# Designed miniproteins, single chains: the designs that were tried, part 23

Each design is a single chain, and the fold is of that chain. pLDDT is the mean over its residues in the fold that is shown.

## One batch from the design tools (miniprotein)

Design m822
Fold by ESMFold2-Fast:
Structure m822 (fold): chain A 56 residues (1-56)
Amino acid sequence: HMEEEARRRREVFEKQKKAYDKIIEDLKKQGVPENIIKALKSAMELAEELERRRLA
């Protein structure tokens, strides 16, 4: 019963993540250092995970 719903939620989430990644890629193309890009991406992922798992 939840297979289609789970699939759709994953698709929506994936689409949102793609939009975020697109912005990061644009910054990379503009010459922003890889270290900055990596830190920015890691910080966002860590913040989201911490927000949901520990600190919310």
Scores: mean pLDDT 69

Design m823
Fold by ESMFold2-Fast:
Structure m823 (fold): chain A 87 residues (1-87)
Amino acid sequence: ATEKDVETLRESLSKLKNDPNIEVTQDGDVITVISKGNLESLKLVAEQMKKLREVPGVKVEGEGSVYTVTIEGDKRLREAADEVMNA
């Protein structure tokens, strides 16, 4: 991943984590994103998932209100996720 890719991951996770209607949890390389039924939050999740799909080494899967974001072996992306999630 490039520095821009790392910044994209940090910004996306921060925006999701700061929404009170979105639950973001991390288990190792897997980040789970759950929307609690607010329409604006559902739109924010969809927008951020589109951005994260463009990041090399990030796999985005999900349907409806639940998405998983998997970091596929990139140490800098994992360190960025750890930093944001533990802030």
Scores: mean pLDDT 84

Design m824
Fold by ESMFold2-Fast:
Structure m824 (fold): chain A 65 residues (1-65)
Amino acid sequence: SAEEQKKRLKELVEELLKNPSAEKLIEVGKMMTELRKAGHLSNEEYAEVMKAMTEGAKKLYEEYK
């Protein structure tokens, strides 16, 4: 269901922020895009996921050195 997918997205975002990886960034991006396209993500929810992805990407680049 859409509610289960939204819960999974939140869990993936939390995992991404705790332990960033390229694989998690891709998974979050795919799930966010699918939920947004289906109309299950509000503008606020979409913006929050985008912010988290940006933060996760920055952490990955910093770890790369």
Scores: mean pLDDT 81

Design m825
Fold by ESMFold2-Fast:
Structure m825 (fold): chain A 65 residues (1-65)
Amino acid sequence: SEELKELLEKIRAMLSEYLTPEEIDAILKKVEEAYKKGFEAAMQVLSEELEKLNKERLDRKKAEG
């Protein structure tokens, strides 16, 4: 689907400044698989992965301070 490709490329662009290409590819693969099962599942996977990354980022910032 062209819509799926556009969505994945937009997510890649948004995350490219904060994450490595390997981390982005791992997230996008999970989002793509969830999207094939429906939009709600895709959004849940994205939310869970972003929550994990935000927690790891906060833990790193706390270790630096």
Scores: mean pLDDT 77

Design m826
Fold by ESMFold2-Fast:
Structure m826 (fold): chain A 62 residues (1-62)
Amino acid sequence: TAKEIGEKAGELAAKLAKEGKSTEEINKVLEEKFREELEKLSAEDADEASAMIAEAANEALK
């Protein structure tokens, strides 16, 4: 589900931020890792999950 993707993205983003990755690097890794899961979702759920991924990357740097 979009929520599960968001939770996993948040966890991974936090880990990458601790490793010193930039927002751009975090976003790239998240988009690449979750691309297959996003393709399995409806357009609506994919948009929601993509928004959650972007928020996770931004939040990890705060």
Scores: mean pLDDT 74

Design m827
Fold by ESMFold2-Fast:
Structure m827 (fold): chain A 82 residues (1-82)
Amino acid sequence: SLEELKEEMERLEERIQEIVLKMEKAGKVTEEELKELEELYRRLEELTEELLKVASPREAMLALARLAAAGGALYLAKRKAE
């Protein structure tokens, strides 16, 4: 269902946030953490594509905004790794 899909997406976002907080405490990102963030982002992207097939245009726009926020977190992590 749409609700179950959103719940899974929220779980992925929580995991991304946990990694980001861990990076903040360490002041750096490990290669393993960066790889995990990339995998979490890819899964969120896939779920967003699934959501777009069944969601209203308004719900689709909100999901895309959430994906963009997650992408921003990944970019910041990548910069810390370099």
Scores: mean pLDDT 82

Design m828
Fold by ESMFold2-Fast:
Structure m828 (fold): chain A 64 residues (1-64)
Amino acid sequence: SRKERVEQELRELLEEAVRRGRELYEEYEAVKDTDPAKAAEILEEMARLEAEYIARAERLKEEM
């Protein structure tokens, strides 16, 4: 059904978001004390990706 497809896509999206967020956070921790400019860029990318994933999830829910 459409609902089951959307639920599967939402689970896959969440798994991708968690993996990407973890990778960015690990990179942030590696550079936060030595490269503050790079650390700031990573935080901005994390915020952008969070907003993107929220928007993608909302679009998927509209397909139910």
Scores: mean pLDDT 84

Design m829
Fold by ESMFold2-Fast:
Structure m829 (fold): chain A 73 residues (1-73)
Amino acid sequence: PAASEEEREAIYASLFELAKEELAPLLPEEKVEALAREVAELARRALEAIAEGRYDEAERLGEEMERLVREAS
């Protein structure tokens, strides 16, 4: 089944905190929060796509996340 709004919010919050932790040593502080928000949103969408069996979409979202991190570096 599709994730509920509450589940999506909880997943996003967890991903956002994780992204901030991982990005903090790699980027200037002012870039960390903005990039973490974008990465967390894409990761949440990718997990939702995987849960729904849309693996091609999840793969594209993963590529987009990788591109954003590469561009910020």
Scores: mean pLDDT 77

Design m830
Fold by ESMFold2-Fast:
Structure m830 (fold): chain A 80 residues (1-80)
Amino acid sequence: SPERQAEIRRLHLEFSRLLAEIMSLLDKIKNEETKKKYRKEVFKIAEEAHDAIWAGDVPALRESLEKLRELKKKIEEIVK
C-alpha cells in the first residue's frame, strides 16, 4: 500500500532523528559500563526497527519508536 509505505518512511525519519539525539546523549555518559549497557539497548531497538521497516510492519515500528523514546528519557536523567 502506498499509504503504508509513506507511513513507514515518515516513522523511519522520526526514528533516525531520535536515534541521532540518543547517540549524542550517550557520549555525555561518563561511566563506561553504563554507556555500554545503554548502547546495547539502543542497538537492539534499532535492529527491531530495521526488521519492522523491511517487513512493512507499522505497529512494530511504532513500538520500536516508543521504546527508543522511553530509553531517551532514562538516558537524559543519567546525564543531568
Scores: mean pLDDT 88

Design m832
Fold by ESMFold2-Fast:
Structure m832 (fold): chain A 63 residues (1-63)
Amino acid sequence: SAAETRERVLRAVDLLLSGRLSPTTTVAEIAREVGLSRGTLSRRFRELAGVSPRSILEGARAR
């Protein structure tokens, strides 16, 4: 359902903002962790957050 997908995307947001991910963490690994395909996570995350999961991971690695 759309509500279930949104909940999984919000869980991905929490993981990305936790600061606890490895610098080598990939979008595919986060998608697996929250139970979404990489494509679904990337698309729905961008719709909800206005940025891609990849850009957040790249920003975290640069810090």
Scores: mean pLDDT 77

Design m833
Fold by ESMFold2-Fast:
Structure m833 (fold): chain A 94 residues (1-94)
Amino acid sequence: PLPPGSPVDEKFKELNEEFVKRIEELMEEVKKNGFDPEVVKKAEEEAEKLIEELVKKLKELRPELSEELVEKIREYLRKQVESKFKKAKEEIEK
C-alpha cells in the first residue's frame, strides 16, 4: 500500500476506482459468454489497454513519479485483473 494521504495515493485511488468499474464490466461480458476463450482474450487485451491508459495518465499528471513506483502500480493493476478473472470463472463453475 502507498502511504496514506500522499498525492500519489489520492490520485491512484480515484483512477483505481474507475479502473475497477471498467474491469467489472468486462467480467460481466465474460460471464455472459460462459468464459469463452475468444471473449476472455479480448477482455484481457482491453484490460491491458486500461492499465496502460491509467499509467500514462498518472505519469502525465505526475512526471516526478519514479519508474520503480510506476512499475509497482502497473503490477498491482495486473494483479487486480487476474483476481477478477479468477473470481468470475469460479462464479460460472458453481
Scores: mean pLDDT 74

Design m834
Fold by ESMFold2-Fast:
Structure m834 (fold): chain A 111 residues (1-111)
Amino acid sequence: ATAATIRALGNGEPVTLTADVEFPGLGLRFRITADSAAATVSIERLQGSLTPEEEERLRAVEKEMADRLAAGQMTPGQAITEALLELAEIAKRRGDDRVTPAIEGLRQGLA
Protein backbone atom coordinates (compact mmCIF):
# COMPACT_ATOMS: atom_id res chain seq x y z
CA ALA A 1 0.00 0.00 0.00
CA THR A 2 1.13 3.58 -0.80
CA ALA A 3 -0.04 6.95 0.53
CA ALA A 4 0.86 10.44 -0.63
CA THR A 5 -0.06 13.69 1.14
CA ILE A 6 0.14 17.29 -0.01
CA ARG A 7 0.31 19.66 2.96
CA ALA A 8 0.10 23.45 2.86
CA LEU A 9 -0.48 25.23 6.17
CA GLY A 10 -0.99 28.99 6.30
CA ASN A 11 -1.67 30.90 9.51
CA GLY A 12 -5.28 32.08 9.11
CA GLU A 13 -5.45 31.22 5.37
CA PRO A 14 -8.05 28.80 3.92
CA VAL A 15 -6.37 25.53 2.88
CA THR A 16 -7.37 22.58 0.69
CA LEU A 17 -5.35 19.39 1.19
CA THR A 18 -5.53 16.25 -0.95
CA ALA A 19 -4.09 12.79 -0.34
CA ASP A 20 -4.16 9.80 -2.69
CA VAL A 21 -4.02 6.33 -1.13
CA GLU A 22 -3.53 3.00 -2.90
CA PHE A 23 -3.82 -0.57 -1.60
CA PRO A 24 -2.47 -2.48 -4.66
CA GLY A 25 -2.93 -5.96 -3.16
CA LEU A 26 -6.66 -5.19 -2.69
CA GLY A 27 -7.24 -3.26 -5.94
CA LEU A 28 -8.38 -0.21 -3.91
CA ARG A 29 -7.52 3.44 -4.54
CA PHE A 30 -8.94 6.53 -2.81
CA ARG A 31 -8.62 10.31 -2.83
CA ILE A 32 -9.15 12.27 0.38
CA THR A 33 -9.80 16.03 0.22
CA ALA A 34 -10.09 18.35 3.24
CA ASP A 35 -11.17 21.96 2.60
CA SER A 36 -11.05 24.40 5.54
CA ALA A 37 -12.92 27.20 3.70
CA ALA A 38 -15.89 24.98 2.76
CA ALA A 39 -15.53 22.90 5.99
CA THR A 40 -15.77 19.69 3.97
CA VAL A 41 -14.01 16.34 3.99
CA SER A 42 -14.43 13.95 1.04
CA ILE A 43 -13.27 10.35 0.63
CA GLU A 44 -13.60 9.42 -3.04
CA ARG A 45 -13.24 5.83 -4.29
CA LEU A 46 -11.12 5.94 -7.47
CA GLN A 47 -10.71 2.17 -7.91
CA GLY A 48 -12.15 -1.07 -6.53
CA SER A 49 -15.38 -1.77 -4.68
CA LEU A 50 -16.58 -1.34 -1.11
CA THR A 51 -19.29 -3.17 0.85
CA PRO A 52 -22.37 -1.14 1.89
CA GLU A 53 -21.06 -1.22 5.49
CA GLU A 54 -17.65 0.16 4.43
CA GLU A 55 -19.34 2.92 2.35
CA GLU A 56 -21.60 3.88 5.29
CA ARG A 57 -18.59 4.04 7.61
CA LEU A 58 -16.67 6.33 5.22
CA ARG A 59 -19.68 8.67 4.87
CA ALA A 60 -19.95 8.84 8.70
CA VAL A 61 -16.21 9.65 8.93
CA GLU A 62 -16.61 12.43 6.30
CA LYS A 63 -19.44 14.01 8.32
CA GLU A 64 -17.62 13.72 11.67
CA MET A 65 -14.39 15.22 10.29
CA ALA A 66 -16.29 18.02 8.47
CA ASP A 67 -18.17 18.91 11.69
CA ARG A 68 -14.89 19.03 13.67
CA LEU A 69 -13.19 21.07 10.92
CA ALA A 70 -16.10 23.56 10.91
CA ALA A 71 -15.86 23.88 14.73
CA GLY A 72 -12.10 24.61 14.57
CA GLN A 73 -11.38 21.38 16.52
CA MET A 74 -9.31 19.83 13.72
CA THR A 75 -6.88 20.95 11.01
CA PRO A 76 -7.19 19.81 7.36
CA GLY A 77 -4.01 17.75 7.85
CA GLN A 78 -5.48 16.01 10.90
CA ALA A 79 -8.71 15.32 8.94
CA ILE A 80 -6.68 13.70 6.12
CA THR A 81 -4.78 11.55 8.65
CA GLU A 82 -7.93 10.34 10.45
CA ALA A 83 -9.51 9.45 7.07
CA LEU A 84 -6.33 7.53 6.14
CA LEU A 85 -6.56 5.56 9.41
CA GLU A 86 -10.17 4.57 8.60
CA LEU A 87 -9.10 3.39 5.12
CA ALA A 88 -6.23 1.44 6.73
CA GLU A 89 -8.79 -0.30 8.98
CA ILE A 90 -10.75 -1.40 5.89
CA ALA A 91 -7.50 -2.75 4.39
CA LYS A 92 -6.67 -4.53 7.67
CA ARG A 93 -10.11 -6.20 7.76
CA ARG A 94 -9.40 -7.48 4.22
CA GLY A 95 -6.02 -8.94 5.31
CA ASP A 96 -3.56 -6.06 4.72
CA ASP A 97 -2.40 -4.49 8.01
CA ARG A 98 0.98 -3.22 6.73
CA VAL A 99 -0.15 0.39 6.17
CA THR A 100 -1.59 1.20 9.63
CA PRO A 101 1.78 1.90 11.39
CA ALA A 102 2.90 4.29 8.59
CA ILE A 103 -0.38 6.26 8.72
CA GLU A 104 -0.23 6.36 12.54
CA GLY A 105 3.28 7.85 12.21
CA LEU A 106 1.90 10.51 9.87
CA ARG A 107 -0.78 11.40 12.45
CA GLN A 108 1.94 12.01 15.07
CA GLY A 109 3.83 14.26 12.59
CA LEU A 110 0.72 16.39 11.96
CA ALA A 111 -0.11 16.89 15.67
Scores: mean pLDDT 73

Design m835
Fold by ESMFold2-Fast:
Structure m835 (fold): chain A 63 residues (1-63)
Amino acid sequence: SDRVLVGARAILAAAEAGNFEAALELGREMLRLGLAPELAERIIRAAEAGNAEGVIRAARELL
């Protein structure tokens, strides 16, 4: 869906900037909306761990 693509691009940009707070917030919003819940959970866990590479890989799977 277009909302998943927009969310994925925003999360990717946040992770590339080292903005884990934004990546975490966006991942939690996707999970609350039921958008790609398994990948949203992976993004949340990676962001909480400060793992930029993990966030980027999960976000790319949403694209």
Scores: mean pLDDT 85

Design m836
Fold by ESMFold2-Fast:
Structure m836 (fold): chain A 55 residues (1-55)
Amino acid sequence: APSDLERTYLERMIDGAIASKDKELIDELIAFLESRRPLYPEYADELIERVKKAA
């Protein structure tokens, strides 16, 4: 599981990317979250779905 600090930063990055409506930034964020899946797969998948649903 990510640390509380890392979780806070991830949530802020996701909110910012969704608010930007920048498809390239959103796609890059999804790729980043996919790269983090081996460390916290369930949480990474939750964040990826949140980004995809909001984009």
Scores: mean pLDDT 80

Design m837
Fold by ESMFold2-Fast:
Structure m837 (fold): chain A 69 residues (1-69)
Amino acid sequence: MEELRKKGEELIKEGEEYEKQGNYLEAAQKYSKAAEYYERAGDLEKAEEAFERSSELTRQVPLEDMPLP
């Protein structure tokens, strides 16, 4: 699935750009989406790496700026 791999790669680049800007929540969301695309493409190794990166960034986002239900 070449198209899905390409989408994953683009999302990784977007995530890296958001991370450089300090937008960790947006970066984490991009990495999470990239992981889903890689998994659907059958690239489980890259999917796991992207998901782990997303989780790492989420731990750095201050909860004080997040709305609660």
Scores: mean pLDDT 75

Design m838
Fold by ESMFold2-Fast:
Structure m838 (fold): chain A 71 residues (1-71)
Amino acid sequence: RGEEVRRRIEELLQKARDALSKGDLDTARKYLNEAAELIAQAYNDGLLSREEFLRYAAEVGELYDAVKAAE
């Protein structure tokens, strides 16, 4: 249980990283927003441990900061 949601989160974060590396800030924001929503929902549904939630939240935050710095 939760393996599918973890895979989806990782896919969204990877797509956000790829978009950021190419300077596509709008696409990076889109995937980060989708990842953030999925992470919050999965944690509220009990599908992620607190440690997993904090790790994913930190990664999303770092990527949002990187997107803002690239503007």
Scores: mean pLDDT 85

Design m840
Fold by ESMFold2-Fast:
Structure m840 (fold): chain A 58 residues (1-58)
Amino acid sequence: GMMEKQMEELEREAVRAIIAGDGARAAELLRELAKLYEQQGNHEKAARLREIADAIAK
């Protein structure tokens, strides 16, 4: 559905930001992806993505 496409696009953009060395952009995108996982009830995946975002942003 539309949510799955949005999640796939956010993941692709986050990976591109990581490769480009843009930690701030990558963290922002990973946090947005985490919100979508949380809306789907995948709280464990959402928590892991936030931890990665916090680590990358530092």
Scores: mean pLDDT 85

Design m841
Fold by ESMFold2-Fast:
Parts: sequence; C-alpha cells; structure tokens
Structure m841 (fold): chain A 55 residues (1-55)
Amino acid sequence: SSLLDGLARGLAESYGLSEEEAREIVERAVEEHKNNSNFVLIFQKAVEMAAEKAK
C-alpha cells in the first residue's frame, strides 16, 4: 500500500537504513499485527525495530 511504502521510505531516510532493510522491517511489523490491521500499532512496531537496527 502507499502508506506502507511511505513508512518504509521514511524509516530508511530517518534511521539511515537501506530501502530493502526498511521494507523488511515494515513487512515484519505487518505480519506481527496480521490479526489486527491497525496502522498505529504497525507504525509503532516498525519505528522500534528501525531504531534498534540503526544502533
């Protein structure tokens, strides 16, 4: 989706990750919330994972 593509791009830019790494993070966040497609929860999880990856 356009929102998830935008999230991946934003994470790559903000945390210095590759587009591929950011996309994998977003896909994992979506998978962890597959029973509840709440974008806020997906966003929070993706940001947490990107921050940890950037360390």
Scores: mean pLDDT 78

Design m842
Fold by ESMFold2-Fast:
Structure m842 (fold): chain A 69 residues (1-69)
Amino acid sequence: SEAKELGEIITGKEDNLQAITDEVNKKYGTQIPLETLEAALKHANAVYAAGVQTTVERNAEILKRLKAA
């Protein structure tokens, strides 16, 4: 559910990390800096590109990293 919701926030905003950061912070009541979101996306996308994870697993990994920040 949360991973799906994060995927919906990212979809259509991939070229605007600030908009994704603002929407995530608004939705989850967090104050995640842009750099933290960028690092989480970079790591999750690298694992996904290596063929190790599905899109759902990638979104779950992004959410896990954001919660750890």
Scores: mean pLDDT 66

Design m843
Fold by ESMFold2-Fast:
Structure m843 (fold): chain A 76 residues (1-76)
Amino acid sequence: SKLEEARKLYEKAVELEKQADIAEANGDTVTALKLYSEAYILYRKAAELAKDVDPEFAEEMQKKADELLQRIHDLA
């Protein structure tokens, strides 16, 4: 289902964010930005897949994407 696919993308995005946080903590800003950008794309994709079947989950995913976009801009 689209919702099951969206949840799997969410799980992957969370893992990428954790990897990005580790890279940032190690001073590897280039790797952190790349991983945050990948997580951002996955949150957006999860929101798109969920929008018609679970609008609340889709909105939550969009908020997570927007928060990451701010973080990416602040780090760059």
Scores: mean pLDDT 89

Design m844
Fold by ESMFold2-Fast:
Structure m844 (fold): chain A 58 residues (1-58)
Amino acid sequence: SSLIDELLEEARERLADLPEAVRRAFLHELRQTLESLDDPEEMRRTMEEMIERVLAST
């Protein structure tokens, strides 16, 4: 969906300082997770939580 593509682009920009391999793996996982969700607010919240977790682990 267009929303998923917008969220993935935002995540790519926010994680630009991470190594390409880590960013690529994260974006793949994020896409799969967002595609399993139906609610736009839940998609945004899930992306924020996943970004916080990956940044905390690096």
Scores: mean pLDDT 85

Design m845
Fold by ESMFold2-Fast:
Structure m845 (fold): chain A 66 residues (1-66)
Amino acid sequence: MEGEFGRIVRDLLAGKEVELTPEQAEMLRRAAAAIEQTVKHADDLGLTPEQVERLRALAERLRAAA
């Protein structure tokens, strides 16, 4: 279940205009921080350079929207 949060992330990735509540903006900031921590441990997690780049791009989009 993605719920409201999953829909927001999908719409941002599709380049759609998204109106955020303060609560949704906080959720995006927390999601971006979690992704950034994952990227910091990428070598330990066996992530490829392409996966790391996609995660970094996602975190940047989430922070920019929040």
Scores: mean pLDDT 75

Design m846
Fold by ESMFold2-Fast:
Structure m846 (fold): chain A 81 residues (1-81)
Amino acid sequence: GREYLLAGDYEKAIEEYEKELAKDPENAEALALLAMAYARLGKVEEAIEYADKALALDPESIEATLARMMASIEKLAKEKE
């Protein structure tokens, strides 16, 4: 799980966190780390969706907050003229 995210293997990290969420859909940590992996891949919409779900369960999640901020910055960079 988290070891793949730290190693930069975001696709494997996503696979492992999706497996965790299939067993426990309210796993706030898995939602936050999945959001972080999507943010690192530049998948802004998915990153925001999962970060918001994680923050709804755990408003103090640093990982979810960082993923949300990263996705928002990337979105602004793509939309600003």
Scores: mean pLDDT 78

Design m847
Fold by ESMFold2-Fast:
Structure m847 (fold): chain A 89 residues (1-89)
Amino acid sequence: SMALEKKIEELLKKAEEYIKEGKVEKALELLEEALKLALEIEDKEKRKKYLEKLKELAMEVLKVAPKELILRAIGLILRIIGEILDLEL
């Protein structure tokens, strides 16, 4: 739905802002919520688009993450990659 896509886009934009500000925990919370919503998208092409953007931002989080959040960021990246691979199978 347009409302679902708009919510995902708003979460991704805000997460990108938090990454630039070094607010890693807040960025992770928004990316985790955006992943949950992206998995509700029935259209595979749209779902893949948002999963790829989520992967990009999660990798940016990993570059700035403090030691205590590194495993959480890695876990998020691996979950996103797994969901993308499921779409290709």
Scores: mean pLDDT 89

Design m848
Fold by ESMFold2-Fast:
Structure m848 (fold): chain A 80 residues (1-80)
Amino acid sequence: EKIREEFLKRAEEVAERLRQAYLTKVKDPEKGEKLIAEVEEEARRLIREAFSAHPDIGMEVARLYGEKRREAEAEAEKLK
């Protein structure tokens, strides 16, 4: 399914930007917090779009992003 694959790809890209934002926060808290806020807003828009396309796609995108967010937070915490 073309649309499902595109949404999952976008979710992985947004999740990677979130990971980089958390790593940035370790070295530059102000810049990192701004980047995290921007990525979180992008993720909310992406999840809304995915749910509008199909509920199952929306749930997959939300689950993937949520899992990657927890991993990013844990990785950054180890660097403090």
Scores: mean pLDDT 83

Design m849
Fold by ESMFold2-Fast:
Structure m849 (fold): chain A 60 residues (1-60)
Amino acid sequence: SEEEDLRRASRIVREAEAMLKAGADPETVREWARKEAEGLSPEIRELVERAVDDLIARYK
């Protein structure tokens, strides 16, 4: 369901932020997030990609 996809997306974004705060490489975080989002709807995958890109911009 969309609600389940949004909950999964929220977890992915939260974990991506934790990785970036810990000094992880932005490219590695982007690739990890893309892989984790593989089962989500295309619209929710796009939301994850945008959110992760926004986080990367904040931490570089």
Scores: mean pLDDT 84

Design m850
Fold by ESMFold2-Fast:
Structure m850 (fold): chain A 60 residues (1-60)
Amino acid sequence: GPAEAEKALREAEGALRLAEALRASDETIQLARQAVKAAREGNAKEARELLRRAESAMGL
């Protein structure tokens, strides 16, 4: 629902900022960008899956 998508968006935007600040790999930054896009499109499930992959790539 909308609340899940909003939460996923905040978490994905945070992960993107962290990945950029840490100078993470282009692949990790792209995963975080895709998570933000999925969340903005209301696809909370896809956003969370992409977010988990980005966080794993950063050692989180």
Scores: mean pLDDT 84

Design m851
Fold by ESMFold2-Fast:
Structure m851 (fold): chain A 77 residues (1-77)
Amino acid sequence: SVQQAIELLEKAKEYAEKGDIDKAIELLQEAARHLGEAGALDDEVREYLLKALSYLSKGDTKKAIEYIDKVIDLLRK
């Protein structure tokens, strides 16, 4: 469900803040799968998820968290 994806995104933020990048990426990918199954992976959500993943892979946790927050905001509308 979309709510399960939001919970996974919030956990991804927590792990990113702790510096556990591998776990943050895993949780973000899991959230993307739930969103795809729920039909909630529109172009804007997909773009922001890809940017969050890109920034996590570069170690830019601040920008990654900003894009995760943008996804959560879109999903809560």
Scores: mean pLDDT 87

Design m852
Fold by ESMFold2-Fast:
Structure m852 (fold): chain A 73 residues (1-73)
Amino acid sequence: SEGEQLRQEGLKAYKNGDYKTAAEKFLKSAELYKETNPNVAAANLFLAGDSLEKLGKTEEAQKLYDEALKILG
């Protein structure tokens, strides 16, 4: 699926230290999964947040962590 491809691209980018691309890919993957698999969407939001933390974007990362927690209940 497109969401899974984006997630895999995000993981590859993260492994290579490309945290900007990782965050972008994980965010797009999360959007595609929000309605069909909320748990996967939440996991991707956490990974996007982790990627933003690596970039020093702590406030933006915190917002994504909060959104992920809301999805999980």
Scores: mean pLDDT 89

Design m853
Fold by ESMFold2-Fast:
Structure m853 (fold): chain A 94 residues (1-94)
Amino acid sequence: TDAKIAAIVAATRPYVEKALEENTDEAIQAATKHLMAIVEEAFPDLPDSLIAILGLKLYSAIKEAIARKVPIEEAVEAVEATIEDQLRYALEEL
């Protein structure tokens, strides 16, 4: 599953970068919607409730990264680490 998780993180990166740059709820929601869609496609047996929790965790991670006011590259790295950790956790609940 490591290769699938890495692919999901990589596919979500452009949306996370845009959300961090724009700092709008609309851009953050676009990032969460994209993550949820690619996770549902990659792991079709994962419950919708766990996918929804992943979306909420990504939203929170982006908001926290913005609040920390660190360089965008560090913010992206922190958000990607959160996506990886939360996705691993969701897959263990399956």
Scores: mean pLDDT 83

Design m854
Fold by ESMFold2-Fast:
Structure m854 (fold): chain A 98 residues (1-98)
Amino acid sequence: MLSEKELEAESLLALGRMARAIGDYELAVKQYEEAIALAEPDSPLAARALLELGEALAALGKYEEALEYYRKAVEAARAAGDERLLAEAEEALRRVEA
């Protein structure tokens, strides 16, 4: 169910993606953190934001933090029943562990 908070979270997720596209990973992290704070726990949006936050942290060389967020993304995707996000989060976790 899309609440006003979910719409704001989706907008912040889009802004985080734009920040990543221009190489502003620090801004992307901030926007993804805000999106996660507004998203409903265990929602597909929360799982997506957690995954993309991990990717931004990995781009900054913060691999320990990226691993934490990839693990959270796996749990959120599983709870949301989003098989695609679960597979993407598991692959991201595997890449950083390898």
Scores: mean pLDDT 85

Design m855
Fold by ESMFold2-Fast:
Structure m855 (fold): chain A 92 residues (1-92)
Amino acid sequence: GEEALKLAIRIAELAVEDGGTVEVKVEGGKVTITLTGLSPTALTAVALLAIGAELDGVEVEIKIEGDTLTVTIGGLSEEEAKKAAEEINKLA
């Protein structure tokens, strides 16, 4: 839904503002955002946004592998997922 779309875009905005790199992948109604090179402050901000969104009923999964943070956001329509990817790719 709209909250999931907003979360995806806001996470990418924070990563770009921090000077990190952002990659996005769309799989049906899910958006996977891969973040690299984030500061500890930006990592904390992304984690807090994801926790807040999950408490509001957004489907969010976070995975940390070495220096890479992967955030998977579900509950999107295919159109919303594509829109998220388009907006994120404009930021990267």
Scores: mean pLDDT 82

Design m856
Fold by ESMFold2-Fast:
Structure m856 (fold): chain A 75 residues (1-75)
Amino acid sequence: LTPKQIELLKRVKELYLELIEHMEKNKVSKEERDEIIKKIEELVAKLEAAIDAGDEEAAEKYAKEIEALVKEVKK
């Protein structure tokens, strides 16, 4: 892994933990939580596939989509 890829994965992990904490504190329903987690897991899988393929542009795109989704949930 490149240092840039490590930083992307680290950032995504931090965002995921923030999301879980936010959902717990705001008592988000199980149905809503499961839907959000499923979307995040799909994006994380795409991010990991892009990293494995060496596609830095795709990796950055999926990382931004994860960040945008987390921001939307935290509104």
Scores: mean pLDDT 79

Design m857
Fold by ESMFold2-Fast:
Structure m857 (fold): chain A 72 residues (1-72)
Amino acid sequence: MAERARALGEGLAARLEAEGALEAAELARRAGELAAEAMRLREEGKEEEAEELLREAQRLAEEAVELYRAHR
């Protein structure tokens, strides 16, 4: 469900942008894009590559949350 992962990232980014946290919003979008690519790789049977991208996506999502908290 690559499209779903991307949509979740875009939704989070839109909420962060509404709060004025533009840098956090960009990180959230990047996390969603990496998660979507990971889902696509998993569908192709490239599970190890997908897992690496999912870890990076999770790291960026956590960074976006931390940056948003610092912005407040």
Scores: mean pLDDT 76

Design m858
Fold by ESMFold2-Fast:
Parts: C-alpha cells; structure tokens; sequence
Structure m858 (fold): chain A 79 residues (1-79)
C-alpha cells in the first residue's frame, strides 16, 4: 500500500508540473511520465486485490486517490 500511495503522489506532482509548465514540450514529457506511474498503480491495485481481496484493493485505491488529490491541491495552491 505504501508504494501505491508514493506512486500516486509522484503522478500527481508530475501532472501538476505538466499543467503549470510554460513549455509545451516539457508539459508533454511530464504528462507521459505521470501516465506511466498511473499504469504501475493499476497493476499494484490488481495485485492487492489478488493477494488481499477486493476490500483491501478498494481501500488502497481510495487512499491513493486521496493522496493524489491532496498533493495536486497543495501544489496548485502554491502555483
């Protein structure tokens, strides 16, 4: 679960940096990096569901979403 939350925060940071970047090329690269992290998160959620059950996967997904939204909100407020 800790790794999933870490990936969620990193993806949110990259997405916010992409959104506020003045360079379209940099923005695109950062967005692609964020998308790769989201793919890793999806794999981890599936693994949690297979190992620990649907409820654990649901809780992990909710925690990751909350961490991502909180990270994005804080960074956007600072921008």
Amino acid sequence: MEKLIELAKEAAELAVKALVSEDPEESERLREEAEKLVEEMKKLIKEIEEEKGKKAAEEAAKAALEAALETARRLLAEA
Scores: mean pLDDT 81

